Designed miniproteins, single chains, continued (5). Designs and how they scored, part 27

Each design is a single chain, and the fold is of that chain. pLDDT is the mean over its residues in the fold that is shown.

## One batch from the design tools (miniprotein)

Design m16910
Fold by ESMFold2-Fast:
Structure m16910 (fold): chain A 90 residues (1-90)
Amino acid sequence: AEAAVAELLERLRRLVESARALPEEDLDPELRELIRAVEEEDWERLAELARRLLARIEEALAELRKRGEPTELSELGRRVLAQLRALAAA
C-alpha cells in the first residue's frame, strides 16, 4: 500500500516538475500546496488536497480549452486527474 502511494507521489512529483516548466504566473496556489504536501509526506492532507485539486483541475482545463491554448497542462491534467482519482478513492 505505501509502495503504491510512494509510486503515485513520485509520478505526481514528475507531473508537478513538468508543470513548473510553465510560466511561474501559471502555477496555481493549490498546486503549490500539493507540492508541499508531497514534500512533507502528509498523507491526510494529500488526500484532502487531491479531492479539491481534482475538481479545480477539471474547471481549469475547461477554461484553458475556451482559450484554445494547447498546453502541456491539458495532457498533464488528464494524467493528474487519473492519479488524483486513485488517491481520492483510497
Scores: mean pLDDT 59

Design m16911
Fold by ESMFold2-Fast:
Structure m16911 (fold): chain A 82 residues (1-82)
Amino acid sequence: PDVAVVGGDEKGAEAARKAEQKGYLALIGDPVTNARKAAELGAKEVLVATEDRPQGLAAIHAAEMLGVKARLVPPEKIVEEA
């Protein structure tokens, strides 16, 4: 998939489920582990949905270490940004 959404907290998980209904790859749980998994699955961009900025930054770092672009998106904006 070109875009993957990883949801780390309750609001991020809900945003990821909505993105999945729209046809995006959605991964719920530990954002760092899931950002790496999304990169391994061939995602070209990872959208990190969490209100926890330190957690989101760690997930972005994990994806970028694998050469995949990542960015932090507020959970309420995930479907607009994807």
Scores: mean pLDDT 78

Design m16912
Fold by ESMFold2-Fast:
Structure m16912 (fold): chain A 84 residues (1-84)
Amino acid sequence: EEAERRSRELARWIARQLLDVAEQFAKDILETYKLYKEGKLEEAREKYGLFPPSEKGVQDAKTELANIERVRAEEEAERRRRSL
């Protein structure tokens, strides 16, 4: 039924949007940490509004970026396979 197909397409679209949001948030965490390490606390607060992340938070953000990159690479490979 068309309704089931639309639901699946919507879920997939939402998943992609969430990946984009997660990637940006992870990048914001890493940039905040970089600015904090450089002593640019006011710049970090103004630009990102985030407290300096913990060392674990930075590690988690790096892991998340690596996972997002892997998911995107898998989606790209799947798209290319379907285009053949």
Scores: mean pLDDT 73

Design m16913
Fold by ESMFold2-Fast:
Structure m16913 (fold): chain A 72 residues (1-72)
Amino acid sequence: VTRQQIADVVAPLGLTVERTEGRIVYLSGDTSPAMLEQVERALREAGIPVNAVYVSGDKIAVVLAPGHEVVD
């Protein structure tokens, strides 16, 4: 999975990819429970395998499934 693929999926939701670290993507923007559900749904509908989505500080953390790392 590329960083750009994730950015393209979340941009319509008003979110920005702030940082990536292995399987974890950090998004900036709305961290409401409703937004976390929208992020998980949008990524899965785009064929990106998501293990977990949660709030980490002021960011949304997306954890991709094992064996899937974010590449630039």
Scores: mean pLDDT 83

Design m16914
Fold by ESMFold2-Fast:
Structure m16914 (fold): chain A 65 residues (1-65)
Amino acid sequence: MEVTRFSAGAILAVATAYEIGGEVKIEDGKIVIYLKKDTERNRELAEELKKQAESLGLEVEVKLS
């Protein structure tokens, strides 16, 4: 079950990163999104992803590259 939740979160993170032109990495069981720019749009997308991933029991961290 945890593996399934993690996979769903990873797919969601990849889709979000594709839209915002960032990249996704997995570190210490967390999904980390690297953004090229800290824009309002990118923050909103990252917050939506974080909210959805947290509902699956996953952690999401957003960083600037």
Scores: mean pLDDT 65

Design m16915
Fold by ESMFold2-Fast:
Structure m16915 (fold): chain A 81 residues (1-81)
Amino acid sequence: SEKDEKIKKILDKLENAKSEEEMLKYLEELKKLLSSLEKGELSKETIEYIKKTLNKIAEKLSDKALPILDEIVLEIIKQEE
């Protein structure tokens, strides 16, 4: 879907981000987009891609990213219900 494609573009930007400040900006964009979605609007493939991308960048993020990561995890759980 168009929403799946928008998520994938943000995830690609997130994987290629050069700084934590840039990563935090893309995480905020991801959170806002996920929060605008109804339950079940994302494909299983896109949900798995989000999880994979977050796991890849986690080691590059400081504790200041924990609040936004927690909010994104809650949005992912909402999509999986």
Scores: mean pLDDT 82

Design m16916
Fold by ESMFold2-Fast:
Structure m16916 (fold): chain A 92 residues (1-92)
Amino acid sequence: MAMEGTEGKAAEASERAYEAGLEGYRRGLESGDVTGAVGAALAGIGGAVEAQLAYKKGKAKGKPEEGDKAGEEAGLAGEEAARRAGEAAAAR
């Protein structure tokens, strides 16, 4: 889809949220906090999924640019949540 290829902000934020979740998972496991590790992974994955759904919803309404912006916001929120969860797990 042309708009996905040209802007890609929702896709990039989705990928960043997923990567933050994986990093938080790794840090939690290193500290022995399995629950914190899983929490970080779920926050990152959740943000990635929400970013993709927001983009798809905007596109379905004929406003792919609006969906891309909403997806970027959702992905960034997931990235921040995953980063905070990972830091909390590492600080135990």
Scores: mean pLDDT 78

Design m16917
Fold by ESMFold2-Fast:
Structure m16917 (fold): chain A 83 residues (1-83)
Amino acid sequence: MEKLARLLLEASVDPSKRKEAEEELKKMTEKIKKGDPNAPTYDQLGEEIKKISGDPKLASRAMTLAVGFELRRVADEVQSWVE
């Protein structure tokens, strides 16, 4: 969780980190998708980002980036259904 939260915060100010942040978020989403009882929740991710950042604007930016990655992933999955 902490690694993903830090990567999202870094990616919110450094575009070169976005690929790593997206890949780490994908690992979390795959665990949730598989119904892993130990999978972290999006609420837990948001709280971790908030604790690490200490800045509500930076935390909001990091969470917006995470939502953007998930929406893109959903769009890509839908696109794969029509291939």
Scores: mean pLDDT 76

Design m16918
Fold by ESMFold2-Fast:
Structure m16918 (fold): chain A 82 residues (1-82)
Amino acid sequence: SMKEEMYIHGAKAILEGLPATVAIGARADPARRAAMIAALRKIREDLKDALEDAIRNGFSQDVIDLIREAIAGVDAAIAALE
């Protein structure tokens, strides 16, 4: 489905962007780093909503696993910047 494809694309884009986000955040001033952490926390909540939606709608295990991987990646990025 289009929604399943959007979730796959979104999760992959998040995962691909995380190393650069962490590198930029580590060099940022405290105010900018705090804003980046807040943005990552919002992404995390959006991914949790996507995970619940994917499970509820019976999306493939590959999609569910990818969303879980993206959540774990975002959690690691937040921890690295805190």
Scores: mean pLDDT 90

Design m16919
Fold by ESMFold2-Fast:
Structure m16919 (fold): chain A 84 residues (1-84)
Amino acid sequence: KIEEILELGDKYLEIKKQLDSLPEVTEADVKALFEKYGIKYTGDLEKDIKLVDYRAKAAELIREAVERGSTPESILALAEFFGL
């Protein structure tokens, strides 16, 4: 459901905010945040950081689509495209 997609998007936005606040990002930081929000940590720091950035941007686009009054079908298709 759209509410679950928005909730997952919020988790990625919060993880990005926390990581961006750090002067240096370590594997321990990424792992702790992923575990806190129930997201699978892959062990590849670069890949996990890029995934967070990608899905945080996707979450902003999905929120904009919801605010714009896009159809539920369009919002779900957009979320699926970005892996949310």
Scores: mean pLDDT 80

Design m16920
Fold by ESMFold2-Fast:
Formats: sequence, structure tokens, C-alpha cells
Structure m16920 (fold): chain A 63 residues (1-63)
Amino acid sequence: MKKETIKYTVKKGDTISSIAKDLNISELSIRSVLRSQGKSLEIKEGEVLTITKITTPYGDIYK
């Protein structure tokens, strides 16, 4: 399995939907990452999102 860290700084006007589009990750995966890290689903400008992508033979997992 491969493990990759994706780091994204939230910009003014960003939504979970726009971030998901920019990172090519589903909105459900972004929401799951935020919830697993104890973060609010109400994202704020300047917040840094750290997403760990784990590539498996059955697909990608985000945490």
C-alpha cells in the first residue's frame, strides 16, 4: 500500500464541494476525514486540511 499526505489551506469562499473538486476527492471522503480528525464540517478561511491518502488494490482510502 502507498501512503501520501495531501495538505490544503482553505481560501476565502471555499466549500467542501470546491475543495473536493480541486483535490479530485469525493465530498464524502473530505467529510469523513474532517469527522475522523474531530474537525468541524464548517470549514474556515486559513484552516489547513491534512488528508492522508492510502492507495489499496481495492481503491483509495482517505483519513
Scores: mean pLDDT 77

Design m16921
Fold by ESMFold2-Fast:
Structure m16921 (fold): chain A 97 residues (1-97)
Amino acid sequence: MPLYRLGPLLAALMREVGLTAEVYTLEEIAQGLNDYIVNLSYDGHVDPEDPSILYVSDTLLGQLLGRDTFDTRDVEAWQQFWQNLRDRGELTEVAAA
């Protein structure tokens, strides 16, 4: 199972949901992201007309995306997010088992 080290912004986001491990699986990172998004919804960072749309400009998620809004139902938005994590060095596969 591939393990990943997190860059400083993604690691800070994981700490906000109580995750402080040195390495994670993609499934663990996805769960932490889901928990963070749920917390943003409770903090009022959700569009009142469409709860799938998050206002993220002042959040760690917004910093990772480089955007002011995130549509959690948009598969392409999620694909772009995961690609940005890799491209920015926020998500790095652990070298050699």
Scores: mean pLDDT 79

Design m16922
Fold by ESMFold2-Fast:
Structure m16922 (fold): chain A 70 residues (1-70)
Amino acid sequence: PESDFEFDLATLTVTLRPGADPRRVARRLLDLILSLPESRQEIVFQRLLAKSSPELAAALREAREAARRA
């Protein structure tokens, strides 16, 4: 749920709640990115990776690879 994290699309800042599962958060963030126009998806994804913790960045990359294979 949204209660696991806060995401500001304008600043691309993610704040994880204590005990949030990075993989679950990454999957939801990827779903949000994939709802954007295709031309914006790559830029937003790269900006988000740069601002994420190493754990969240790894989970985001993993979620994206899984989506590409599906």
Scores: mean pLDDT 73

Design m16923
Fold by ESMFold2-Fast:
Structure m16923 (fold): chain A 90 residues (1-90)
Amino acid sequence: MLSEEEALELAEKFLEEQYKKVKEAIENGSEEEIKKAIDEYNLNVVELEEYLRENTSDEVYEKIFPKIKEKIKEIEEELQKLVEERQEKR
């Protein structure tokens, strides 16, 4: 089972890689590619949560879950801003 530190590091690296993929789609892709990237991000976040739940103790999961939710929220807010900025660029 993953420790608190290992689980947080894994989650942060995974979420950063997902953020970069969606950001690149927003900056360089079509509207269809952006939608696909966001859909894939949402699926990958669910899979990450399931993986962490299966590979951590209940105590570790309860400690890391609020931090992971906060990170997801920050990423989603940043991605929303990028989508809005793209719409302003014509």
Scores: mean pLDDT 83

Design m16924
Fold by ESMFold2-Fast:
Structure m16924 (fold): chain A 55 residues (1-55)
Amino acid sequence: MPSVDELRRMLEEARGLSPDEADRVVDEVGRAMLGLPPEQALELARLVAEVQAGK
């Protein structure tokens, strides 16, 4: 299972991807978050929201 650091890197890289590819990354990270402690899952959820909002 990927670490929190690895999932964070995946979300950062998603910023440079097409919308379809970014959606795939968000889905994969979301599934992995189910296996994480609540504190870490909440932090990743904030990053997911930022990626989906764009910048």
Scores: mean pLDDT 76

Design m16925
Fold by ESMFold2-Fast:
Order: C-alpha cells, then sequence, then structure tokens
Structure m16925 (fold): chain A 57 residues (1-57)
C-alpha cells in the first residue's frame, strides 16, 4: 500500500532500522515519530508517517 511505502521510504531516509519490517515499526508508533524528529525529519514528515501508521493499524 502507499502507506507502507511512505513509512518504509521515510524510515530508510532517516536511517531507522526496518529489520522487523513495517509491522515491527507499528508496535510503538510514537517511538518511530520521536526517532524521526530526533534524526532531523520535519514535523510534516513525522505527521505523514503517524497518519500512515494509523491507517496500517
Amino acid sequence: SSNSRLLRDLALKYGISTRLGVRGLLVDPQLVVDELLRRGASQEEADAVLAAMEALQ
């Protein structure tokens, strides 16, 4: 899905490990958002990822 692709692409862009796959990232969505922001992601990118993760739940 486009939501899975967005999450994967932004995780790769900011160097977040996707070792457990997209479902592994869905265990703690807030941790993923916080880590993206810590690594220099914009608030718009973080908000888009949160919306994508909520759609995948």
Scores: mean pLDDT 76

Design m16926
Fold by ESMFold2-Fast:
Structure m16926 (fold): chain A 63 residues (1-63)
Amino acid sequence: GKREKGLKILKEYAKQLADMIKEKEGEEPTYSVELIGKDKAKVTISSSTLSHTEVVDLAEVVK
């Protein structure tokens, strides 16, 4: 469904961001994508120099 597609897109997006941070900082960040409620996901990316958390509406991610 739309939720599964949105999660897949967000996981790929989080991985791409983590890869870019690794290239710039030389350290591999941790990242996670977690379902919040019915139609939202929490994206977290963390390294020794950066911590970012964002809540995204899955309906806006699905094309």
Scores: mean pLDDT 77

Design m16927
Fold by ESMFold2-Fast:
Structure m16927 (fold): chain A 66 residues (1-66)
Amino acid sequence: SKEEVDKIGNELADKAVEMYKAGKTREEIDAELEKRLQELAKKGYSADEINRIVEKVIEALNKAEA
């Protein structure tokens, strides 16, 4: 559901921001995110749903970096 996709997106966004604050490089954060996104695709999440999750993560990282 859209609500479930939004929840996953928020969870991944929080994890990405946590990694950023812990001093992880963007490359390390992107690698962890990519692994999770591949798992979601394998579980049958659509490209549109995955893109929505990615947008939430990027927005959160941009806000944390500002």
Scores: mean pLDDT 84

Design m16928
Fold by ESMFold2-Fast:
Structure m16928 (fold): chain A 74 residues (1-74)
Amino acid sequence: SAAALAFWRRYQTLSPEEQARLNERVREAARAWRAEHGEVDLTSLSPEERAALLEEAARVALGLLDEILAERAA
């Protein structure tokens, strides 16, 4: 997906410390999502449903990555 490719390209430009902070925030966002929507067994989803969920996850991760970049500029 375009969002996943954009995330991967930007992620590669981060320092190891920035990557570690981003990874933790992504984990926190995933926990919050599960607390709100309940646990979803990804293996029970169709390939299309799984692709759509991963696309949305990539968009959320891009937003979190932009927060890390904003912190660098401060």
Scores: mean pLDDT 79

Design m16929
Fold by ESMFold2-Fast:
Structure m16929 (fold): chain A 101 residues (1-101)
Amino acid sequence: MIPNFGDYTPILEELAAQTDDPELVVDAYELLRTAALHPDVLLELAQEVLDKYGLEKAPELVELAEKIGKKAVERGLMSEEEYERMLRRVREALDKVVASR
């Protein structure tokens, strides 16, 4: 079940309807949001998320963060530049966790 995330709620509900794991969509959004608002804790969150789902889910989390960000840019919720910066941070954090094991 998708909690109320304001203007992001329609995007998250649309993506959740297309997957067997709506929690993974929410956690991908939280990684993207943390990359924007609290990049200093992003690595810790990435570790917690991958501990929950397994290291093999890192590519799917990146793909979901990319889909969320692209839809947010299309809806005017963020700039393309902000999206690219946040997605890069998410990829780097997940890659570090996978490399560290």
Scores: mean pLDDT 82

Design m16930
Fold by ESMFold2-Fast:
Structure m16930 (fold): chain A 71 residues (1-71)
Amino acid sequence: DLIQKARDAAKAGNGEEAVKYLEQALEKYKDHPVVQELLQRAIEAAKRGHYDWAATLATAAENALKQIEDA
């Protein structure tokens, strides 16, 4: 799970790995606009060093993806 790996990296303060996994998730979920928007915001937060916020946005992207799967 790329979003889980990104969240774990962000919580560990590993911004480079968090961005790497978020970019991979962005490519994987390119057909899901809401998930893409949240992942892009998470990448921006991680690049600015806001790792807790990046983790929160990654969790929101994962929740949005689950909502799409449940629809």
Scores: mean pLDDT 81

Design m16931
Fold by ESMFold2-Fast:
Structure m16931 (fold): chain A 63 residues (1-63)
Amino acid sequence: SEEQKRRVVEIVNKALDNIDKLSKEELLNWVRDEGRKLDIPQDMTDQVLRMIGDWHDQEQKRK
């Protein structure tokens, strides 16, 4: 749904705001918890987890 897509965007934005502040494990666990709280479909949550994990790895390589 459109509402679920908007919630996913909010999760992604908040994760990116904290990418430098949280470990990869903490960040991914936070995304999983928020996805459950907001009733996001598991397949969408899994996509966000892969994307944020990859982004965190890229950020670490730049430092």
Scores: mean pLDDT 79

Design m16932
Fold by ESMFold2-Fast:
Structure m16932 (fold): chain A 104 residues (1-104)
Amino acid sequence: YRLTPEQAEQLRSIVDNFLTAANQAIDSSTDVNQVKETVKAILDKMTAQVLRIVGDSPILRLHVHGMGNLLKERIDRATSKDQIREIMQRFAELMKQQIDYWAS
């Protein structure tokens, strides 16, 4: 029902790695559309890693997929690299808050 301290730490590490990879993708390309596709691919890899830790919980699986889908919609609506960066930062903060909630 609750995440173990070890699971919570692993999930926070995955979120930090995601944010780092997303920022690298943003910085490495001048094409906003290419950045969107790369960041969404990185998000899919993050989702797979998260589901290896929490995949046995139907509720957490549903929540993880839901948050990923909302993030993809926000990325698709972005018109600049700076907007994508802000969306990624806010998502990472929200994910860490959810991890803390699931661990409490």
Scores: mean pLDDT 84

Design m16933
Fold by ESMFold2-Fast:
Structure m16933 (fold): chain A 58 residues (1-58)
Amino acid sequence: KKEELIKKMEDEVRKLQEEGDRAYQAALATSPREAARIRVDLGAEAMEKYAELKEKIK
């Protein structure tokens, strides 16, 4: 069901936002430029990769 998949993605986006805040702070210690990139990536690309890594790693 495509409609249900979209709703699931909504949840992942919210979760990524919380995790993004943590990753953002860690990235700030290494490079503020990287932190800015991660923020943008987290919204789109990270969601796809996060779901894959989350299932694969766990």
Scores: mean pLDDT 63

Design m16934
Fold by ESMFold2-Fast:
Structure m16934 (fold): chain A 69 residues (1-69)
Amino acid sequence: MKLSEEQQEKIAKEMAKELLPNGSETTRRVAEKDLFEALKKINEEGLEAIKDKLSDEVLKLLEKKLKEL
């Protein structure tokens, strides 16, 4: 999968906002960083490499965002 760093950052921010709409700036920043690291691994190793490490809700949202690219 060919995701640019800009696409990874955009998806991470959008997912953090959807998962934590009422979260603090600090909480969203931590979630964005974790999601960015997950997206980087997906870009390098594929979705299967992290599928077991994500909750069903996070995985479904991620698949939705990847289809929008």
Scores: mean pLDDT 76

Design m16935
Fold by ESMFold2-Fast:
Structure m16935 (fold): chain A 71 residues (1-71)
Amino acid sequence: MEEIEKLREEGRKLKEQAEKYIAEGDKLSATGNEEDAGMGQVLKLTGEAYKRRAEELFKQADEMEKKLLEE
């Protein structure tokens, strides 16, 4: 089931990317510049969004698989 596997792989990538963005955001916040702090905030928010998206993708994959098994 290529679509289901792809969704799970995308979820894994987003989860990994979330940690990366949060770490980068923390780094930028440490520079002491207001512009960098703003970018750091955006990256942290992006990481949180990626984390939520990963959860949705995993759930969607499970639902698609179950729907196929129902028929």
Scores: mean pLDDT 78

Design m16936
Fold by ESMFold2-Fast:
Structure m16936 (fold): chain A 77 residues (1-77)
Amino acid sequence: MRDLLIRLLQRKLIEVGEKTGKLHQAMALATEAVKRIRASDDPVQAALDFADEIESYFPELAKAIREAVAEATRQAA
């Protein structure tokens, strides 16, 4: 699960960064998200908590994180 979530998250973050023109910000936030997911015993909850934290200033990225969680959960089932 965790490795799949990180892989999907990284792909979606690059796509969002390119579409919004905020690639550098998206990459910085991606690095932080991956660190939190790797350090957490609950990678899904860590990703969702991070999405909630950033939603007010980067809603497109928050949506991408939630989509990555949904996809990872579906593929792991």
Scores: mean pLDDT 80

Design m16937
Fold by ESMFold2-Fast:
Formats: sequence, C-alpha cells, structure tokens
Structure m16937 (fold): chain A 82 residues (1-82)
Amino acid sequence: MKTYRVESNQGEVKTLKEGEEVEIPSLNVKLKLSVEGDELFLEVTSLKTGEKEILKGEYIPSENSWLFVSELVNALFKVTPV
C-alpha cells in the first residue's frame, strides 16, 4: 500500500495511505485518497455539513506531486508520494 504526504494551503501536513481517511482539523475536513491507474483522486468530506466532493488530481511532474482544488472548503491540497 502506497503512502502519501498531504499538505493544505494553510500549511497543515498529514500522512495517509491509499484508501485511508485522515482529518485536517484546520479546515474541518476528512480526506480519502484513491488511485485508478496513473490518476489520483481525493474525496473531501466537510465535517461541518457532511457534504462530499471528489477531486481528480493535477499531476505536476517537476514536483512528483498532485494538486487538488476544493471548492467545497476553498482549499488547495498537495499530495506527494513518500
């Protein structure tokens, strides 16, 4: 199972594995990663409302990272393999 580092635009950093859930308390959200081939998806769940958003990552080859823009919580997440 692959491990990833997730960083929010507010500087909070968490580590999670594919299919695991992690909370980002600064944004009141729960995150879950899924992988489909070479594509990375992020499920963002608002802990305040229970609303969910599924985002497809934009791969940045120079950084070996995926960027996710969440309109649900007005946040940016950067995901990097560890």
Scores: mean pLDDT 84

Design m16938
Fold by ESMFold2-Fast:
Structure m16938 (fold): chain A 75 residues (1-75)
Amino acid sequence: MMSVEEKVEKIIEEVDKQIAAAKTKEELQAVLDWLVERMEELKREMEERNVPMREMVLAESSLTMQAIKITVEIL
């Protein structure tokens, strides 16, 4: 069973790989859309697992920071 922290780390690793492979702003937008979908899935999973609110906020904050980074690169 993977911890929330390990799941966040794996999502960030995958985002970094996809960003490195992206050649256009449209491909960066696709990475952002993928990250948003992963954030929604993780939020649902954390709620189902009764993860403490503090851990949920930290996980969501980490992924939101990655979303901001991608958004700045698209601008």
Scores: mean pLDDT 82

Design m16939
Fold by ESMFold2-Fast:
Structure m16939 (fold): chain A 80 residues (1-80)
Amino acid sequence: SLLAEAQALEDELAALAEEAGTLPEEVQQKLFEELKPILERTRRELAALDPSDEEALLEAAIRAGRELIAVIKRVLAEAA
């Protein structure tokens, strides 16, 4: 279900955020700048959707969550 998928992504993002918090501040800043275009694109996508279409909004958020996870994992791997 979409709810189970969203919960799994939320749990993974929380774990990755904890790990990212152990990185040097300069690497954390670089990570934030890399996440920024994804967040801006997601904001524009959500703004273009019908606000009453909760399923479409949730699906867009899930896609964004997956992109954020991929970037965070890559930066963590590069920092190791």
Scores: mean pLDDT 83

Design m16940
Fold by ESMFold2-Fast:
Structure m16940 (fold): chain A 84 residues (1-84)
Amino acid sequence: SYVDGTRYLIIAHDYALQGDVDRAKYYIRRARRLVSDDSDVVQYVDRAIQSDNPDDIVYYVNQALDILSQRNSQSRDIVSQYYS
């Protein structure tokens, strides 16, 4: 679901902020399976998986989270709570 995908991307975002690229990518790959029907989200998720730079991963995950927030109201609430 988009909600579960959003939760995994938030976990990935937190690991990327810590510089833990391997754990970030682990959770991004899990999120990808849950959001695979949204080509706009998948574009940013795939860019994050292909990057080895933590700052680039943070950027691409943020773009994916912004799109998910526009698609799903519960995802928007989760993202808003995380950045509060």
Scores: mean pLDDT 89

Design m16941
Fold by ESMFold2-Fast:
Structure m16941 (fold): chain A 105 residues (1-105)
Amino acid sequence: MTRTELVQMLGVARGAGLPLSQREIAEALGISQTTVSNIERGKDTSDEEVTEEEVERVAELIREKGYPALADALLRYFRAEREGASLEEIAQAGRDLVDAILDLP
């Protein structure tokens, strides 16, 4: 999972009702809020892989906002992709992540 992929996914979740600010995302990833905004708008891209520590910080923020199912789905998808799970397992984890986003208020 690249930084661009994570930030864009979080942007979709925010649009769906996740009460997570661009500033909170920026702090969790160690980047500027302007960089987060630019990635969400497709103006900046990063092929840099996110670390497990960065994804765990984001997941903790999501849990603190009251969405543990989304936090758990994000971590499952990240780990499945990182660990080289089967395409079917990665696809299922991705579907579970999308379903968790669609379950937002």
Scores: mean pLDDT 82

Design m16942
Fold by ESMFold2-Fast:
Structure m16942 (fold): chain A 102 residues (1-102)
Amino acid sequence: SEAEYLQIIAEHSVAHALTFVAAEALAENPELADLPESSEAEKALFPAVPLDPSSPRSFLAEAARLFLARVHDPAAIEALRAYAEEVGSPKLLAAIAAAEAR
């Protein structure tokens, strides 16, 4: 739920909220673990593996897409963008731009 994601951002960070979205999504749809660019090591550790925004993996972009589909608060979206810029993740920035264009 959006309220739970906003609480996680306020109490922890947007990175924790992305990890929570990924864990929730995998619980609802285990097929997300089978994304083509996910490594076998990352797949074996889901949902326990932390999402690395510098990682070239497609699952990070999918987690951001799911976050942006579930969270509509402008401050939370801005926090995600600031985080993507801080860590220098082109995949996160591309996912945010794609979501905002919809």
Scores: mean pLDDT 62

Design m16943
Fold by ESMFold2-Fast:
Structure m16943 (fold): chain A 95 residues (1-95)
Amino acid sequence: MEKAIEWLQKNIDKEKAIAELQAARDEALRAGREDEAAALEAIIEGIKNNELKKGIEEAAKLLKVPEEKILKALGAFQARKSKEEREEMYKLVKE
């Protein structure tokens, strides 16, 4: 788990990720999904401050889901860059 979060912090395209997550947050707010919007904001702040672990923990708490589910969703987002990078991240989750 922790190694997978460190991998994402190192490999995530922060500008692109923040822009797409902000768009998702705005869509969640328009749909009245305030808990989802708050969770997305926590992840955005985590990426901005290099505290992605804190962002994932807060998002998981707000959505009442396991941290692994949030991490896998972020990994799938990052997977737009390459399939091989996604597979490396999933390998780190299993340790």
Scores: mean pLDDT 72

Design m16944
Fold by ESMFold2-Fast:
Structure m16944 (fold): chain A 119 residues (1-119)
Amino acid sequence: SLEERVVAHIRRVAEKAEAEGLSLPQIVGRVLEHAVLILRFLAPDLSKEEMVKIFKAIGDEVLRLLERHGVPQEVLDEVRKIFDEGLKKIEKAKTPEEMIRIFEETALRVYEVVREWAA
């Protein structure tokens, strides 16, 4: 599925960044930047239901990435809450442009949490 292809791509981005010896905030930043670019590219052709599925799959993959890097439960819970809030906003969004803006804001908030924890 398209969802599986997006997940496979961002997983490969994470693996490449890890192989380069990047810090966790740098790995997460690259993963989220690629996710935003892919969603912006796909958005005109996606239904709202497909957008929600892809957004959720990206969130699940980012949480898995953080967990395997030893991020504590309290930080994982904060990141999960940010993705859940983003999903609720997307469900109420009226245009693809609004959905992408919500995803970009969600991605930035997640990045900030990871960066602050890793400081």
Scores: mean pLDDT 89

